# Ledger of designs, part 38: designed miniproteins, single chains, continued (4)

Each design is a single chain, and the fold is of that chain. pLDDT is the mean over its residues in the fold that is shown.

## One batch from the design tools (miniprotein)

Design m13293
Fold by ESMFold2-Fast:
Structure m13293 (fold): chain A 100 residues (1-100)
Amino acid sequence: MSERLREEARRLLREAIDLFKKAVEYAKQGKTDEAKEYLEKARDLLVRSADLFEQAGDWDGAVTAVLALMAVSFGLKHGDYEGAAELGIRLAERALEVLE
């Protein structure tokens, strides 16, 4: 498998976790527009991460990125930005723990 693609995908997951943490902070403050913006940025990183894991043949990484992407998509559709961000953090952190 390509180590470079897998490392880049893992970097994007870590960046998405940081964005999820910001989304949680803003959602708890009632700053819904800011929370949404950070979730949309995290979504874009997760799409790229999933593609890179797939290209590397890392299906465990790809599946986890897709599950985190589903959590973000649910939150963006239903306005549950805090819950979606917290679930995204748990899924992405668990993936990084299992993959490393």
Scores: mean pLDDT 82

Design m13294
Fold by ESMFold2-Fast:
Structure m13294 (fold): chain A 80 residues (1-80)
Amino acid sequence: REQERTLLAIFRVLGDFLEGRISEAEARARLAALEAGLSPEQQAVVRRTAAEVAAHRDDPEKAEAILERAAQELERLLAA
């Protein structure tokens, strides 16, 4: 329940970053605070996803596919 809210907040931050509403530095700071409530496996997925999204910010289709894949991975970890 609490982890679901944290995951939604994480994807909101990543979405805001992709849409240009927040800076990369601000996104990284917010993600670091949010991931503290996650398992080490979920934290690894979040960190990898943030790095990949930042690397592909100029490729919207690739960035969107990365977010979709990460959402499914985190949802599976939450269900386990």
Scores: mean pLDDT 76

Design m13295
Fold by ESMFold2-Fast:
Structure m13295 (fold): chain A 72 residues (1-72)
Amino acid sequence: SKKTAEELTKKAIEYAKKGNYEAAIRLALSAVVEEEDPETAEKYLEKVKSELDEESAKELEERYRRMVEDRE
């Protein structure tokens, strides 16, 4: 649901700010699964990526890309 996606995104950002990038990535991916609108999901992804280091941001992007590709 949209509300769940927003809450998961907020938690992902909180964990990223604490340096827990693994939890941030997992929560961000859960948020994009809960969001039906791809544009909004990508916006959530970008918000979390901005709080991650370069390596973790790339991992989040790759895992999201694979999830989107596997859906079709």
Scores: mean pLDDT 79

Design m13296
Fold by ESMFold2-Fast:
Structure m13296 (fold): chain A 77 residues (1-77)
Amino acid sequence: SRLLEKAEAAGLTREELEEKREELIREYEARGISRELVEGLLEAIENRDMERIRELAAEILRQAGLPPPEEVAPISK
């Protein structure tokens, strides 16, 4: 895991990262978003795939019935 490798180099523990990851997943699940989409987003972040991050973030927000963030949303009226 690139995120774990980078955090370990910075002196952070794997347990701390996993705990924060699980907290984020649970928060989104509570909003009715599928766990698979959140996990996919976290994997895309780990792989630094900006395009996939944007796609998955937009899909998660649509599933939650929330407007997408400005960076993810296309220019609209």
Scores: mean pLDDT 65

Design m13297
Fold by ESMFold2-Fast:
Structure m13297 (fold): chain A 60 residues (1-60)
Amino acid sequence: KQEILQRAKELIESGITSVKELSERLGVSPRHLNRIFNSELGITAKKYIEGRKKELESQS
């Protein structure tokens, strides 16, 4: 679970912005990925991606 979350974050930082794409690369279902994000961070994977995408764009 923890390793999946860390790899998910790395993929998002590399430019993955789709929950479906992210889950496919990690070998889990979108539902399972959202459960991990909700359990660990209190938000959905989609919300996390949207927030991080804006932050990364702002840093440039």
Scores: mean pLDDT 76

Design m13298
Fold by ESMFold2-Fast:
Structure m13298 (fold): chain A 89 residues (1-89)
Amino acid sequence: LGEALVRAAEAAGDAAAAERVREAVEKGDYQTAIHILLEAVRAAAERAGLDEARTEEAVRLADQLSVAAITGAPEELIERLLRRLEETL
């Protein structure tokens, strides 16, 4: 479940954020984990110099991934969303 959130944070290239997401997940604090992830993805897009449309797409993909993970969506959907996030960043 929480592993998908950690992997998404790692995809954003922020090892510190990935560790914070892992800690929040281990405590069952999924709201904090999701908040950290969305902030890390937005920061990654800004560092990469992406335009607003691509930045919003990356954040939206991370949010969709988070919802899919916490609602128990199939692994195939989670992997697809993660790949699209990596391609967008």
Scores: mean pLDDT 83

Design m13299
Fold by ESMFold2-Fast:
Parts: sequence; C-alpha cells; structure tokens
Structure m13299 (fold): chain A 68 residues (1-68)
Amino acid sequence: MEEVRAEVDKYFAEVSKKNTEKIRQAEKEGLPLEEQMKLIGEVLREIGDALDLGFRALKEGVPVESLL
C-alpha cells in the first residue's frame, strides 16, 4: 500500500511539473491570451484526470501504471 501511495505522489508531482512547463513555454512563445486561456483549461482538465486516476489507484490498492 505504501508503495502505491509513493507512486501516486510521484505521478502528481510529474503532472504538476509537466503542466507548469507547458504554461511557461506558452509564455515564451508569446501565445495570444485566448490561446493561453485554452491551454490553462486543458491543464486543469489534465490535473483533474490525474487526481481521479491517483485517488482510484489508492482506493483500489493498485499501481497507477495498471490503470494507464
């Protein structure tokens, strides 16, 4: 169980890092505000999906990789 929790925490950290880089890259590329807002919407959806997947893995006691 503890191993599954550690994997879920790592998964959340990776999702967070990846999405932070996406937003930073969009700013560097000078994307219009509308495109940046669209990207933020996609990021929020991806975070929501990741949270659902992670909590489901914890609830069922299975690795996140088995749900991917």
Scores: mean pLDDT 75

Design m13300
Fold by ESMFold2-Fast:
Structure m13300 (fold): chain A 68 residues (1-68)
Amino acid sequence: SMAERRRRKLEELKERLKKIDEELKKITQQLRDNPNMSQQEVNRLVGRAIRLIGEKIDLELEIKRLEA
């Protein structure tokens, strides 16, 4: 059914969102635990976090649209 397909899509999007939140927590923890980290490594992790935040925003908007 259309409702079943929508439900499966929502589950997939919410699962991806959980994985992004877990990755962001790991990045935040790495930055906190390693105050003497090189600027290059800090920039790499921050760059990854920015990309993940962008993906999270897109996913949250899609979830809201599908739940409406």
Scores: mean pLDDT 88

Design m13301
Fold by ESMFold2-Fast:
Structure m13301 (fold): chain A 81 residues (1-81)
Amino acid sequence: DISAEELIERVLSMPKEEQKKVLKEILDYLRETHPAELQTEEGRRIVEEIEKVLAGDFSKIEEVLRRTAPLLLAVRARKAE
């Protein structure tokens, strides 16, 4: 029902603390479900960019959300029961 683009726009409109919570959920999901992907160069870069946002650097948040859109949708689906 909600598109990835619409979901990204909703996250970007949230307060920064809520944006951090969303990225933390994506990071936790990735660590639980795809630990092997975190050993790739691309996986490590995504984790680093997420951790930078969690540390207060929002300069790449839109890019991170776009690159992780499938994970964001999967996290949302898990929460929907």
Scores: mean pLDDT 77

Design m13302
Fold by ESMFold2-Fast:
Structure m13302 (fold): chain A 81 residues (1-81)
Amino acid sequence: MSPEEKKKERLRANLEAMIAFLEELIASEDDPALRAQLEAVRADALALLKNMDTLSLEELEKRYQELAARASAVVDALLAR
């Protein structure tokens, strides 16, 4: 298996972990605006996961980093009072 295929497998695992984490946060979130933001990031993560094989590794890494940044921003908003 190529180093590129190994990187795609790691990105798949990272996306699956992100989706699981977001689903746990959605289940416990009472704020409808924050819940909607979590659901939007989860939906985009699921779409990226399903379409991984249609994208270049470079584009995949870029989109993953963008999703991770969005997830982090929503988590930061959850911690804000």
Scores: mean pLDDT 83

Design m13303
Fold by ESMFold2-Fast:
Structure m13303 (fold): chain A 78 residues (1-78)
Amino acid sequence: SAQSVAAMVRVLVRGLGSPDPAVRLAAAERLAQLIAEHGEALLPLRPEIMPAVDRALRDPDPAVRAAAQRARETLDAA
């Protein structure tokens, strides 16, 4: 449901703020996957997703930055 997807997005957005790089990486990868799978359904959540993705693009972990880049490109294509 849209409510379940929104709840998952909010959990993942919180995960991107974790002090644990493994948690941030898992959150970034899962968020990128969710955006790829549900693009149009996530358009109403774009104002919540965009600041989190923009922050992850500046992450010290290059793997987190790569996942954020994929998420950003998919959002911009929608």
Scores: mean pLDDT 81

Design m13304
Fold by ESMFold2-Fast:
Structure m13304 (fold): chain A 84 residues (1-84)
Amino acid sequence: GPRPTVEELKASIEAAKQNLEKGLKYRALVTALRVKRIADRLGHEEIKKEAEKIISEANLPPDVIKQAQARADELVAREEAFLA
């Protein structure tokens, strides 16, 4: 199906963690917000919680989080349209 699998979402979480370790906080934030949105829609509570931890660990200002959320939502919408 066109929706990401649990395995793919877990891989995205690991990539976001690696980006945090490299100091790529904004990239990690966008990835985590994307995963959180998809996990929420699919009912994957544990993956959503892992994404929320990464968002918190990125420790970016609320305005930056809003901008990253808009970018993540755009990426999710584009992926859903492309894979449909």
Scores: mean pLDDT 82

Design m13305
Fold by ESMFold2-Fast:
Structure m13305 (fold): chain A 81 residues (1-81)
Amino acid sequence: MEELEKRIKELMAKFLEGDREAGREAAELAAELDLKRAEEMGISKEELLALVEEGLAAAPTLPAEQAEFYTAYAEALRRLV
């Protein structure tokens, strides 16, 4: 888990430097990590996905990079559920 968090941080740093592919990979890994954390907390996959879908509905109001990241994250989570 900590190793996955470190990898996500490294990829996010690259994304902020303009590496869009790193941003997409970070979003996919973040979805995987959050799904695992939800399971450990007793939150169902469906409940987590519902919360993320509500956030995705607000994504168009965010700065473009944040909206792009969150959209990739939500799409990755949908594939894992």
Scores: mean pLDDT 76

Design m13306
Fold by ESMFold2-Fast:
Structure m13306 (fold): chain A 58 residues (1-58)
Amino acid sequence: LDLQIRKVKVLQAAGILTEEQRDRLIELIKAGTLTPEDVVRLSGGRLSREGAEAVLEE
């Protein structure tokens, strides 16, 4: 969880995700319901499926 949240915060700081996208992803990570497909969709397509899977590792 902490590593996934940190990865999402880093992506927002790098300008890849918006603050709104960051906050929504963190909410779903904490709920344990997030899929790679959800990460791609919620990033507005800015993350590939491969990038989404990397975020969800561990």
Scores: mean pLDDT 78

Design m13307
Fold by ESMFold2-Fast:
Structure m13307 (fold): chain A 80 residues (1-80)
Amino acid sequence: SAEEEALLAEAREVYEEGVRIAEQLLKLKFYDMADRIVSTLTRLERAIRRNDLQAMKEEIEEGKRLLEEAKRKIEEAKLK
């Protein structure tokens, strides 16, 4: 359905941004935050493979929350 296609597109966007942010965190040696993002991406990938729409929604929301937190941490590091 169009709703499922939109959800999959959003999941892909979160995944792709998550990979980029995790790479930035690793370069800054923020290992714990990078691990949290990788764990969320792993669960998101599992939800996609299992076609679990509820789990996908939950992992997208958690991913977005963690990405915003990570972006703040990266910006704070740039000011040093």
Scores: mean pLDDT 87

Design m13308
Fold by ESMFold2-Fast:
Structure m13308 (fold): chain A 76 residues (1-76)
Amino acid sequence: KEKEEILKTALRAVKAILDGNVDEAIKYLNELKEKSKSPKAKEHFDRAIEALKQGNREEAILHLARGVGEELKYLK
């Protein structure tokens, strides 16, 4: 169920970003980093957190999506 947990946490992060809840979004992105095994996925989640801290919502969603993609690819 590793893929299921990554997807659930990613959906929570996206919702928090869209709701403008930066602190909650960063919390879920850190959970994604902790749950992830792919180094590339962790780097993308770090970049998503940095983008949110800079107020760049679009960049945060882009890196969140890339991080999820890298983790799902790694788990195959």
Scores: mean pLDDT 86

Design m13309
Fold by ESMFold2-Fast:
Structure m13309 (fold): chain A 95 residues (1-95)
Amino acid sequence: SMEEEIRKLAEELFRLSIEDPEKASELVKKIEAEIQEAIKNGDMEKAKALLEAEITFGIMLIVHAVTKTIKKRNPELDEEELKKEETEIKEKALK
């Protein structure tokens, strides 16, 4: 489904943001350029889908950033337990 494709793109962007932040930044800029081109060409369905992927990616980044901040303030917390909680919060936020 289109929703599954949007989520997959957002998850790929998120994974890349952890593994190679510079490549993630380049891909985000490319997607933003594609949104602008789609709008210019009147392809509003494509523009909406790409924008939804970016919003979904943004939600994933916010959840990760908050979890990372909690770990930094509380270094005694188990990192694997925090990763599990991050995943659960992310799944709820994307419903």
Scores: mean pLDDT 82

Design m13310
Fold by ESMFold2-Fast:
Structure m13310 (fold): chain A 87 residues (1-87)
Amino acid sequence: GEYEEILKEIEELIKEIRELIEELKELSDSEEVKKLILEAEILIGLAYIVIGVEKLTGVPQIDLLKKIKKKLEEVKKKLEELLEKLK
């Protein structure tokens, strides 16, 4: 269903974002890199909190997960753009 599809997409995004964070850490310790990594980690934490609450309550928050997914996609794009700039 839609809920399971969004969960899978969020899980895949988190994996990709974590890989980008590790690459950025290898290339730079600048304030710009640190701030963007912190933004990404906060969004990942928020995603896990929402998913955890849904598992405990049995009530899917599809609209909230869609908003979180969009924010994760936006931060992934920023991480990719910064990584290309640093290569």
Scores: mean pLDDT 86

Design m13311
Fold by ESMFold2-Fast:
Structure m13311 (fold): chain A 88 residues (1-88)
Amino acid sequence: GDEELIKRAKELTREAHKLAQKALELIKQGKYREAKELADRARKLGLEAVKLLSTAGAPTSLIAEAIGAALAGIGERFEAGLKLGEPA
């Protein structure tokens, strides 16, 4: 089994989730550009976790969790915030 790959993927998923959570807090504060940077990083880490889990043949439940962390429901919200913060 690819135990080390699964362990690393779980670590990346946790890091992605933390960054996504911080990005949401920044959106709440109106810091949309800073939020976008953290959201983009969360997406990258979550996608790396998905790749590692898929390579290791991990259960679909773990892959779904990593996908959830990568997407974290932030993308549309912070992009909308950026457009509202830009001059018309």
Scores: mean pLDDT 72

Design m13312
Fold by ESMFold2-Fast:
Structure m13312 (fold): chain A 85 residues (1-85)
Amino acid sequence: KKEKYEKEITEVIMEALEAVLSHYSEEKKKELLKEAEGKSPEELHEMLVEVIQESSDENVQEFQEKILGEVQQKLGELEEKKKKE
């Protein structure tokens, strides 16, 4: 089902976004999470990339690179699962 696949992609990206935002202040985290509400998987992925690119903190950048790797791996797992159905 297209809707099921889109939901799983959205969950993966949202989980990654929340993990990245855990390094921000509570105020900034709330603002960015509110901005993420109602976004498509494509828009959420673009937002995640933008948050990573705007970070000037070296520790945040290293952590965000790891999160991007995890997102790519999980998206690959979902694609494999779809092919096995």
Scores: mean pLDDT 70

Design m13313
Fold by ESMFold2-Fast:
Structure m13313 (fold): chain A 67 residues (1-67)
Amino acid sequence: SELEKEARHALDLYEQGKRDEALSIAVELAKKYGAQETARVIVKIGEERGRLDLGEQLATEAVIRVT
Protein backbone atom coordinates (compact mmCIF):
# COMPACT_ATOMS: atom_id res chain seq x y z
CA SER A 1 0.00 0.00 0.00
CA GLU A 2 1.58 3.21 -1.26
CA LEU A 3 -0.69 5.26 1.02
CA GLU A 4 0.55 3.38 4.11
CA LYS A 5 4.22 3.73 3.06
CA GLU A 6 3.91 7.49 2.43
CA ALA A 7 1.82 8.00 5.59
CA ARG A 8 4.57 6.32 7.65
CA HIS A 9 7.13 8.65 6.05
CA ALA A 10 4.98 11.72 6.77
CA LEU A 11 4.52 10.71 10.42
CA ASP A 12 8.31 10.03 10.73
CA LEU A 13 8.96 13.61 9.58
CA TYR A 14 6.27 14.97 11.91
CA GLU A 15 7.82 13.12 14.88
CA GLN A 16 11.21 14.66 13.94
CA GLY A 17 9.70 18.17 14.13
CA LYS A 18 9.67 18.58 10.33
CA ARG A 19 6.02 19.55 10.50
CA ASP A 20 5.71 21.59 7.30
CA GLU A 21 7.34 18.82 5.23
CA ALA A 22 5.16 16.13 6.87
CA LEU A 23 2.00 18.20 6.38
CA SER A 24 2.84 18.78 2.69
CA ILE A 25 3.02 15.00 2.15
CA ALA A 26 -0.15 14.32 4.19
CA VAL A 27 -2.12 16.96 2.22
CA GLU A 28 -1.00 15.43 -1.11
CA LEU A 29 -2.02 11.97 0.15
CA ALA A 30 -5.44 13.33 1.19
CA LYS A 31 -5.91 14.85 -2.30
CA LYS A 32 -4.91 11.56 -3.98
CA TYR A 33 -6.55 8.94 -1.72
CA GLY A 34 -9.25 10.96 0.04
CA ALA A 35 -9.16 12.94 3.28
CA GLN A 36 -11.04 10.35 5.39
CA GLU A 37 -8.96 7.34 4.26
CA THR A 38 -5.66 9.25 4.64
CA ALA A 39 -6.66 10.41 8.15
CA ARG A 40 -7.64 6.85 9.12
CA VAL A 41 -4.26 5.45 7.99
CA ILE A 42 -2.20 8.21 9.67
CA VAL A 43 -4.11 7.78 12.97
CA LYS A 44 -3.69 3.98 12.80
CA ILE A 45 0.08 4.31 12.34
CA GLY A 46 0.25 6.85 15.18
CA GLU A 47 -1.62 4.42 17.45
CA GLU A 48 0.69 1.51 16.47
CA ARG A 49 3.71 3.67 17.39
CA GLY A 50 2.33 4.91 20.73
CA ARG A 51 2.12 8.38 19.15
CA LEU A 52 -1.65 8.69 18.79
CA ASP A 53 -1.55 12.42 19.68
CA LEU A 54 0.87 13.13 16.81
CA GLY A 55 -1.08 10.93 14.40
CA GLU A 56 -4.35 12.69 15.27
CA GLN A 57 -2.72 16.13 14.98
CA LEU A 58 -1.16 15.45 11.55
CA ALA A 59 -4.39 13.85 10.25
CA THR A 60 -6.53 16.77 11.49
CA GLU A 61 -4.21 19.40 9.97
CA ALA A 62 -4.22 17.58 6.61
CA VAL A 63 -8.04 17.18 6.54
CA ILE A 64 -8.62 20.89 7.37
CA ARG A 65 -6.46 21.88 4.37
CA VAL A 66 -8.34 19.68 1.82
CA THR A 67 -11.91 20.07 3.13
Scores: mean pLDDT 89

Design m13314
Fold by ESMFold2-Fast:
Structure m13314 (fold): chain A 82 residues (1-82)
Amino acid sequence: SRLTTFTLTVGGREVPAVLAEGVVNGVRIAVAGSVAATPETVEALAKLLEERGYEVVRAGILPVPQPTPAGEARAGAVGRLP
């Protein structure tokens, strides 16, 4: 599994983000998250996964914040390789 922390640029602002990548049952899965709970951040996370070759299966504002190395994630996206 690979965990990467990075800066996401959304609407001219820098927001911290995290990308976790791994393999489950032979399928490569990715989860991206950010502390910024905005629709623009959700779209940016989904585009990040698509640009990396993932099929986005879920994306949205998280109902419960998730702890990450970049802070509590309030927006997220999940992808898998097709």
Scores: mean pLDDT 77

Design m13315
Fold by ESMFold2-Fast:
Structure m13315 (fold): chain A 55 residues (1-55)
Amino acid sequence: MELLSLEAKPDSIKITVYDKETGKTITLEKKAKTLDEAVEQVTLEWMEKNEYLSK
């Protein structure tokens, strides 16, 4: 995955990630204290969703 962009909010971070394997761009918003934590949480959620073999 690649981080394309991020947007910091007062209590959350919005992250746009590109998954090269599926060719999809996803945007997720997470409540996190640091950017690193937000990126990790977004990545984990993406992996969990991808386990469903979505189109």
Scores: mean pLDDT 66

Design m13316
Fold by ESMFold2-Fast:
Structure m13316 (fold): chain A 68 residues (1-68)
Amino acid sequence: SIADKVNAFMARLGKRSLGPQELAELISEVRGISFETALALAETYMRLQGKRSLGPEEAVRLLEEYPL
């Protein structure tokens, strides 16, 4: 599931929250899109949500709401 992929990624980094570059790496890895495209999506989403970092639940929501 998407949640399993997010949790595995965050466990690998040893982090409880992801900044825009880390979130972009996650999106790129999960969706197979370029890092550049993933970074634009991550930055846009975080700006719209008024957040500087996302936790695992928020990262799952982003990946579920914005399918390719």
Scores: mean pLDDT 82

Design m13317
Fold by ESMFold2-Fast:
Structure m13317 (fold): chain A 65 residues (1-65)
Amino acid sequence: GPAADAATLARVAEAELARTRREHPQASEEGIAGLERAIEAFRAGDIAAGVAHGTRAGRLLQQSA
């Protein structure tokens, strides 16, 4: 259901944040903040807001580093 989907997306976003911090420690603060907001939204069950924040964060962090 939506809560399980949101929890899964939160875990995926958390893994992506951890990877970004590990591989790109100088990544933009705005991009990192965007990933953190996506995680918060998914944890709150707001899939639409989480996707919007995650998409914006991806653009800021560069999709192909």
Scores: mean pLDDT 81

Design m13318
Fold by ESMFold2-Fast:
Structure m13318 (fold): chain A 82 residues (1-82)
Amino acid sequence: SNKTLNEIFDEMADPSGLISKKNFVDYLTKTEKLSLAAANELFDLFDLNKDGLISKKEFLYAIFTILSDPELQKKYLKIVGQ
């Protein structure tokens, strides 16, 4: 399904409004059918602050940063294109 970024965030967020690594990995492995290794590498790529939790504002900022940075975009494509 072609989900919006807000819908994707809401699918992963817990009742506190944050995405945990567990929920992020569970979503990518169960819904997007990525490997456990790829899902963990993507979380580390999105977790720019290395705090292990992602707010909605941080999630959107991380996506914008990845799309705007050629080195991060290259790393993203390597993870998902294997």
Scores: mean pLDDT 78

Design m13319
Fold by ESMFold2-Fast:
Structure m13319 (fold): chain A 89 residues (1-89)
Amino acid sequence: MEEEERRRLAEERRERHKKIKELAADPEKHEEAIELIEEIIKEEVKRLGGLSEEEIEEAEKALEEAEKEGSGDPLYLEAVRRVLEEQKK
């Protein structure tokens, strides 16, 4: 069931987000927070069947615009950037 699958994924992400929030509050733990965000993003990419070269390029442009506009969390933007770099390799 689509709704059940979405609910389960959302619940698992909520638990991880709670841990990320705790880690993000400590400057010494920012790297660990970024790594956890990166894991969540990688899991989403896997669920979608991976990213094409065109999708990676579009995501990079969106990331650059978000950074310029000041929209989004810096730790999240860094995690997205790392995932996109890894997808290129």
Scores: mean pLDDT 75

Design m13320
Fold by ESMFold2-Fast:
Structure m13320 (fold): chain A 82 residues (1-82)
Amino acid sequence: MEEELRRAIEEARKRGYKVRIVRSPEELERAIKEAIENKENLAIVHIGPPPSVEEAIRLGELMREAVEKGVEVEIYNLTPPG
């Protein structure tokens, strides 16, 4: 699981994606908004608790906007199963 995550991040970098590490849902939302504004493909490593229902809804809206604008966003959670 961790090895797969590291490999996915490395592949994203090789494909020219901007890689960001975020520790909160607010940082995650900001990273996606910036990627949409700059029209940059983005790979995000999320280190922290999962978003709340309200936060997840806002993230879903941003992800839909990214798709509409032709921006690719990949989100990786650094929480392997136990």
Scores: mean pLDDT 76

Design m13321
Fold by ESMFold2-Fast:
Structure m13321 (fold): chain A 95 residues (1-95)
Amino acid sequence: MKEIEEIKKELERLEKESLEAAKEIEKEVKEENIEKLAEVLGLQMAVKEEMEKRNEYDEDTALKIYRELLEKDKELLKKKTEEAKKKIKELLAKK
């Protein structure tokens, strides 16, 4: 379906935003840039964990999970963003 192609493009966009946020953090460590990176990483973590639960690692499964999380489980995404933010701050502290 067309929606799968749209989700794939959205994932590509999020990867680019993650890279851009990482470059901004390299220039200056700001809370706003950490937040943006955490949102992308949190989503990736949520998709990965759901793939692990299903024992399915193909791209189609990842895209389906991504769609389901965005539509149905915004609270889980918020939790994963908070986890990612904590990990980013820990990594920055260790350099």
Scores: mean pLDDT 71

Design m13322
Fold by ESMFold2-Fast:
Structure m13322 (fold): chain A 107 residues (1-107)
Amino acid sequence: MEAIKNGDLEKAKEEVERILKRILPSGGVAEKEGSDYADARSTAEAAKLFVEYAKLTGDEKYRELAKKMIEAMRGPDGRAYRRINSDKVEEADPEATAAVEEALKEI
């Protein structure tokens, strides 16, 4: 991933703060603030950012949040779903599965 540059930590912090507002009780990340569904691509992107932020700050709580994000997108059968809430999952999406697997490599 990209090298740290002057100001990049401050920008990363702003992105983390925006994502924190979209984290659902399940640990998944909504596509937009106020949505009741976690989106697999949004969650995978957020997890990768949180892993990078953990590396930049040395604060492992962001890595733990990233792990929860990825686990929130796996259904009871271990497959990734495009959209999931605390009680319901939609059908498995191959692109969503690929995004989740890609994010897992960073964790």
Scores: mean pLDDT 69

Design m13323
Fold by ESMFold2-Fast:
Structure m13323 (fold): chain A 60 residues (1-60)
Amino acid sequence: SKIELLRKALESSKEMLDLYKEAIAKAQNPAVRARLTGYSDALEKQIKLLEKQIEELEKE
């Protein structure tokens, strides 16, 4: 179902967010760190939108 695919996308996105946070912590170059922080922020926004969409679809 579409909901199951979106839940898998949500879990994968959360795992990717954790990887970005680890990469940011290990980054020595300020420009790389800033870029990764931007990706992390965008991903957090996508996760929140996905959560809202899943909730809306589950209500039918």
Scores: mean pLDDT 85

Design m13324
Fold by ESMFold2-Fast:
Structure m13324 (fold): chain A 94 residues (1-94)
Amino acid sequence: ALEPSPKLLALLALHEMRNLANENNDSETAALLDEAERRVQAARTPAEVIAVLEELIARLRERKKTASPEHQALLDKIIALLEEVRARVREMLA
């Protein structure tokens, strides 16, 4: 198989993270991930994909401030995974 494009990598990661949020009954986080997935699908450049990921990370960090302890742990995991995806997408542009 060919290496995944930045867009495909981000879409696969967002889909998995949304499933994780749903499994943990965090419907608000799942909705933010779904919106980000739709925005990545509409993205035309890798730079637009990075912008969506950066905005999502910022929104999730804000969400964490008011989340329950259980959802804070989930958000920490999702934020860490998103930062890893963002770093990998940035590396693909170098």
Scores: mean pLDDT 85

Design m13325
Fold by ESMFold2-Fast:
Structure m13325 (fold): chain A 75 residues (1-75)
Amino acid sequence: AERRARRLEIVRTAIEGYRAYRAGNEEEARRLGQEAADALIALEGSAEAAEAALRALRDDPEIAALLEAAQAEAA
């Protein structure tokens, strides 16, 4: 539960970065994207584990819905 909650926080940070990117705020998008990437690597312990966690998160229906909503907002 705790690890999933932390992954959700990281995904929300990544979505904020995506929204900034779509709004034309490239500096903020890079900052938030890097923050999310660093946080996920720190949480999972390695870049390889972080990549595996990202794949697992894409299969989570709650995460998929959040990503789809962010993409629809940008369209």
Scores: mean pLDDT 77

Design m13326
Fold by ESMFold2-Fast:
Order: structure tokens, then sequence, then C-alpha cells
Structure m13326 (fold): chain A 97 residues (1-97)
């Protein structure tokens, strides 16, 4: 049950990063949406008792927040950092399955 919720929010986080790539002028808005979906995935991981996956989600949130702060100065690098953060969570999630 928690896995289905994580899969849904992961798809939305990835979609938000892709939208930031297509519309860099709105990168902060899209990256904020990605961070919100990562937060919901962190909560789902905590609810299922997967502390390591929850930690991975929290680390990804930290990196996406760094990207949001960077976006006004270097939008391309900010989007790259956010994508790396989401991909790192995907790697942790695949190991947790």
Amino acid sequence: MADEEIDRHLAEARRAVDEAVKNPEKAQEYLSRAANHLARMAQAAFERGDVELAKAAMESIRKVNEAIRLAPQDTEKAIELAREAVDEFVAAYEKAK
C-alpha cells in the first residue's frame, strides 16, 4: 500500500522536474512541487517503517531545496541538482523493494 503511494508521488516528482526543464522561467515553482511530492514519499516511508528509505527521501528534499535556492542564479545547474536528487531517491527505493 505505501509502495503504490510512493510510486504515484515519484511519478509526479519526476514530471515536475521535466516541466522545469521545459519551462526554466518557472523552475522554482516546479522544483517546489517536486520537493512536496518527496515529502509525501518520506511520510509514506515512515508510515511503512522504512527508516532508511525515509532518510533517503529527506536527503533528496534537502538537495531539491538547495536547487530551489540556486535556481535564480543558475537555473540549468539547479534543475540538474534536483534531477540527481530524485534519481538518488529512485536508486534507494529500488533497493528497498
Scores: mean pLDDT 85

Design m13327
Fold by ESMFold2-Fast:
Parts: sequence; structure tokens; C-alpha cells
Structure m13327 (fold): chain A 57 residues (1-57)
Amino acid sequence: DLAAREQAAVQREDDLIRRDVDGILARIEEAKANSDPEHAANLDDGAAFVRRRHEQL
């Protein structure tokens, strides 16, 4: 039961992280559409950082 609960907890955390990352990326994309070119470039860098961080998981 402990192993099953641990696996469920890990999956739950993974699902939360995945949802959070997807939400952040979507929000960055929306913000880019309404930003000046310089700010949009900064948002692109932020999106790349978030993607890279998630890949390390």
C-alpha cells in the first residue's frame, strides 16, 4: 500500500507540474502577442527556460 500511495503521489505531483508548465507556457504565448518586440524576446527566453527546466525533470 505504501508503494502504491507513493506512486500515486508522484504521479499526482507530475500531473500538477505538467499542468502548471503548460499553463505558464500558454500564458507566455498570450503575453507575447500583446508585448513590444523587446519584451516579446524576453518572454521567449523565459519560455525556453521553463521548457528546459521541465525537461530536466
Scores: mean pLDDT 73

Design m13328
Fold by ESMFold2-Fast:
Structure m13328 (fold): chain A 94 residues (1-94)
Amino acid sequence: LESLSERELAILAVLAEMGAASVSEILRVLHTEYGRTDWSRAQVSETLNRLKKKGLVKSERLGNVTFYSLASAEIKKEVEELYKKRKEEEEKKE
């Protein structure tokens, strides 16, 4: 994974944790667990579309709901490692 924005990495981390999630589910986790209430549904949806274009996420429509997931197990591993590293760097920032 190359240069990713904070929002891109956070969304990828949510998908790594959940496996597959709708935009509403991703937004809920970002707002409640990550404290990112400043990120709107529109911004999250736009970021998911960008990540899909980058080949990092895939989408599947089940009935009337679109679910997003990481494109591969390899990407999931890289996302988990990057998110953990960035969180550790932020927490140890003095």
Scores: mean pLDDT 77

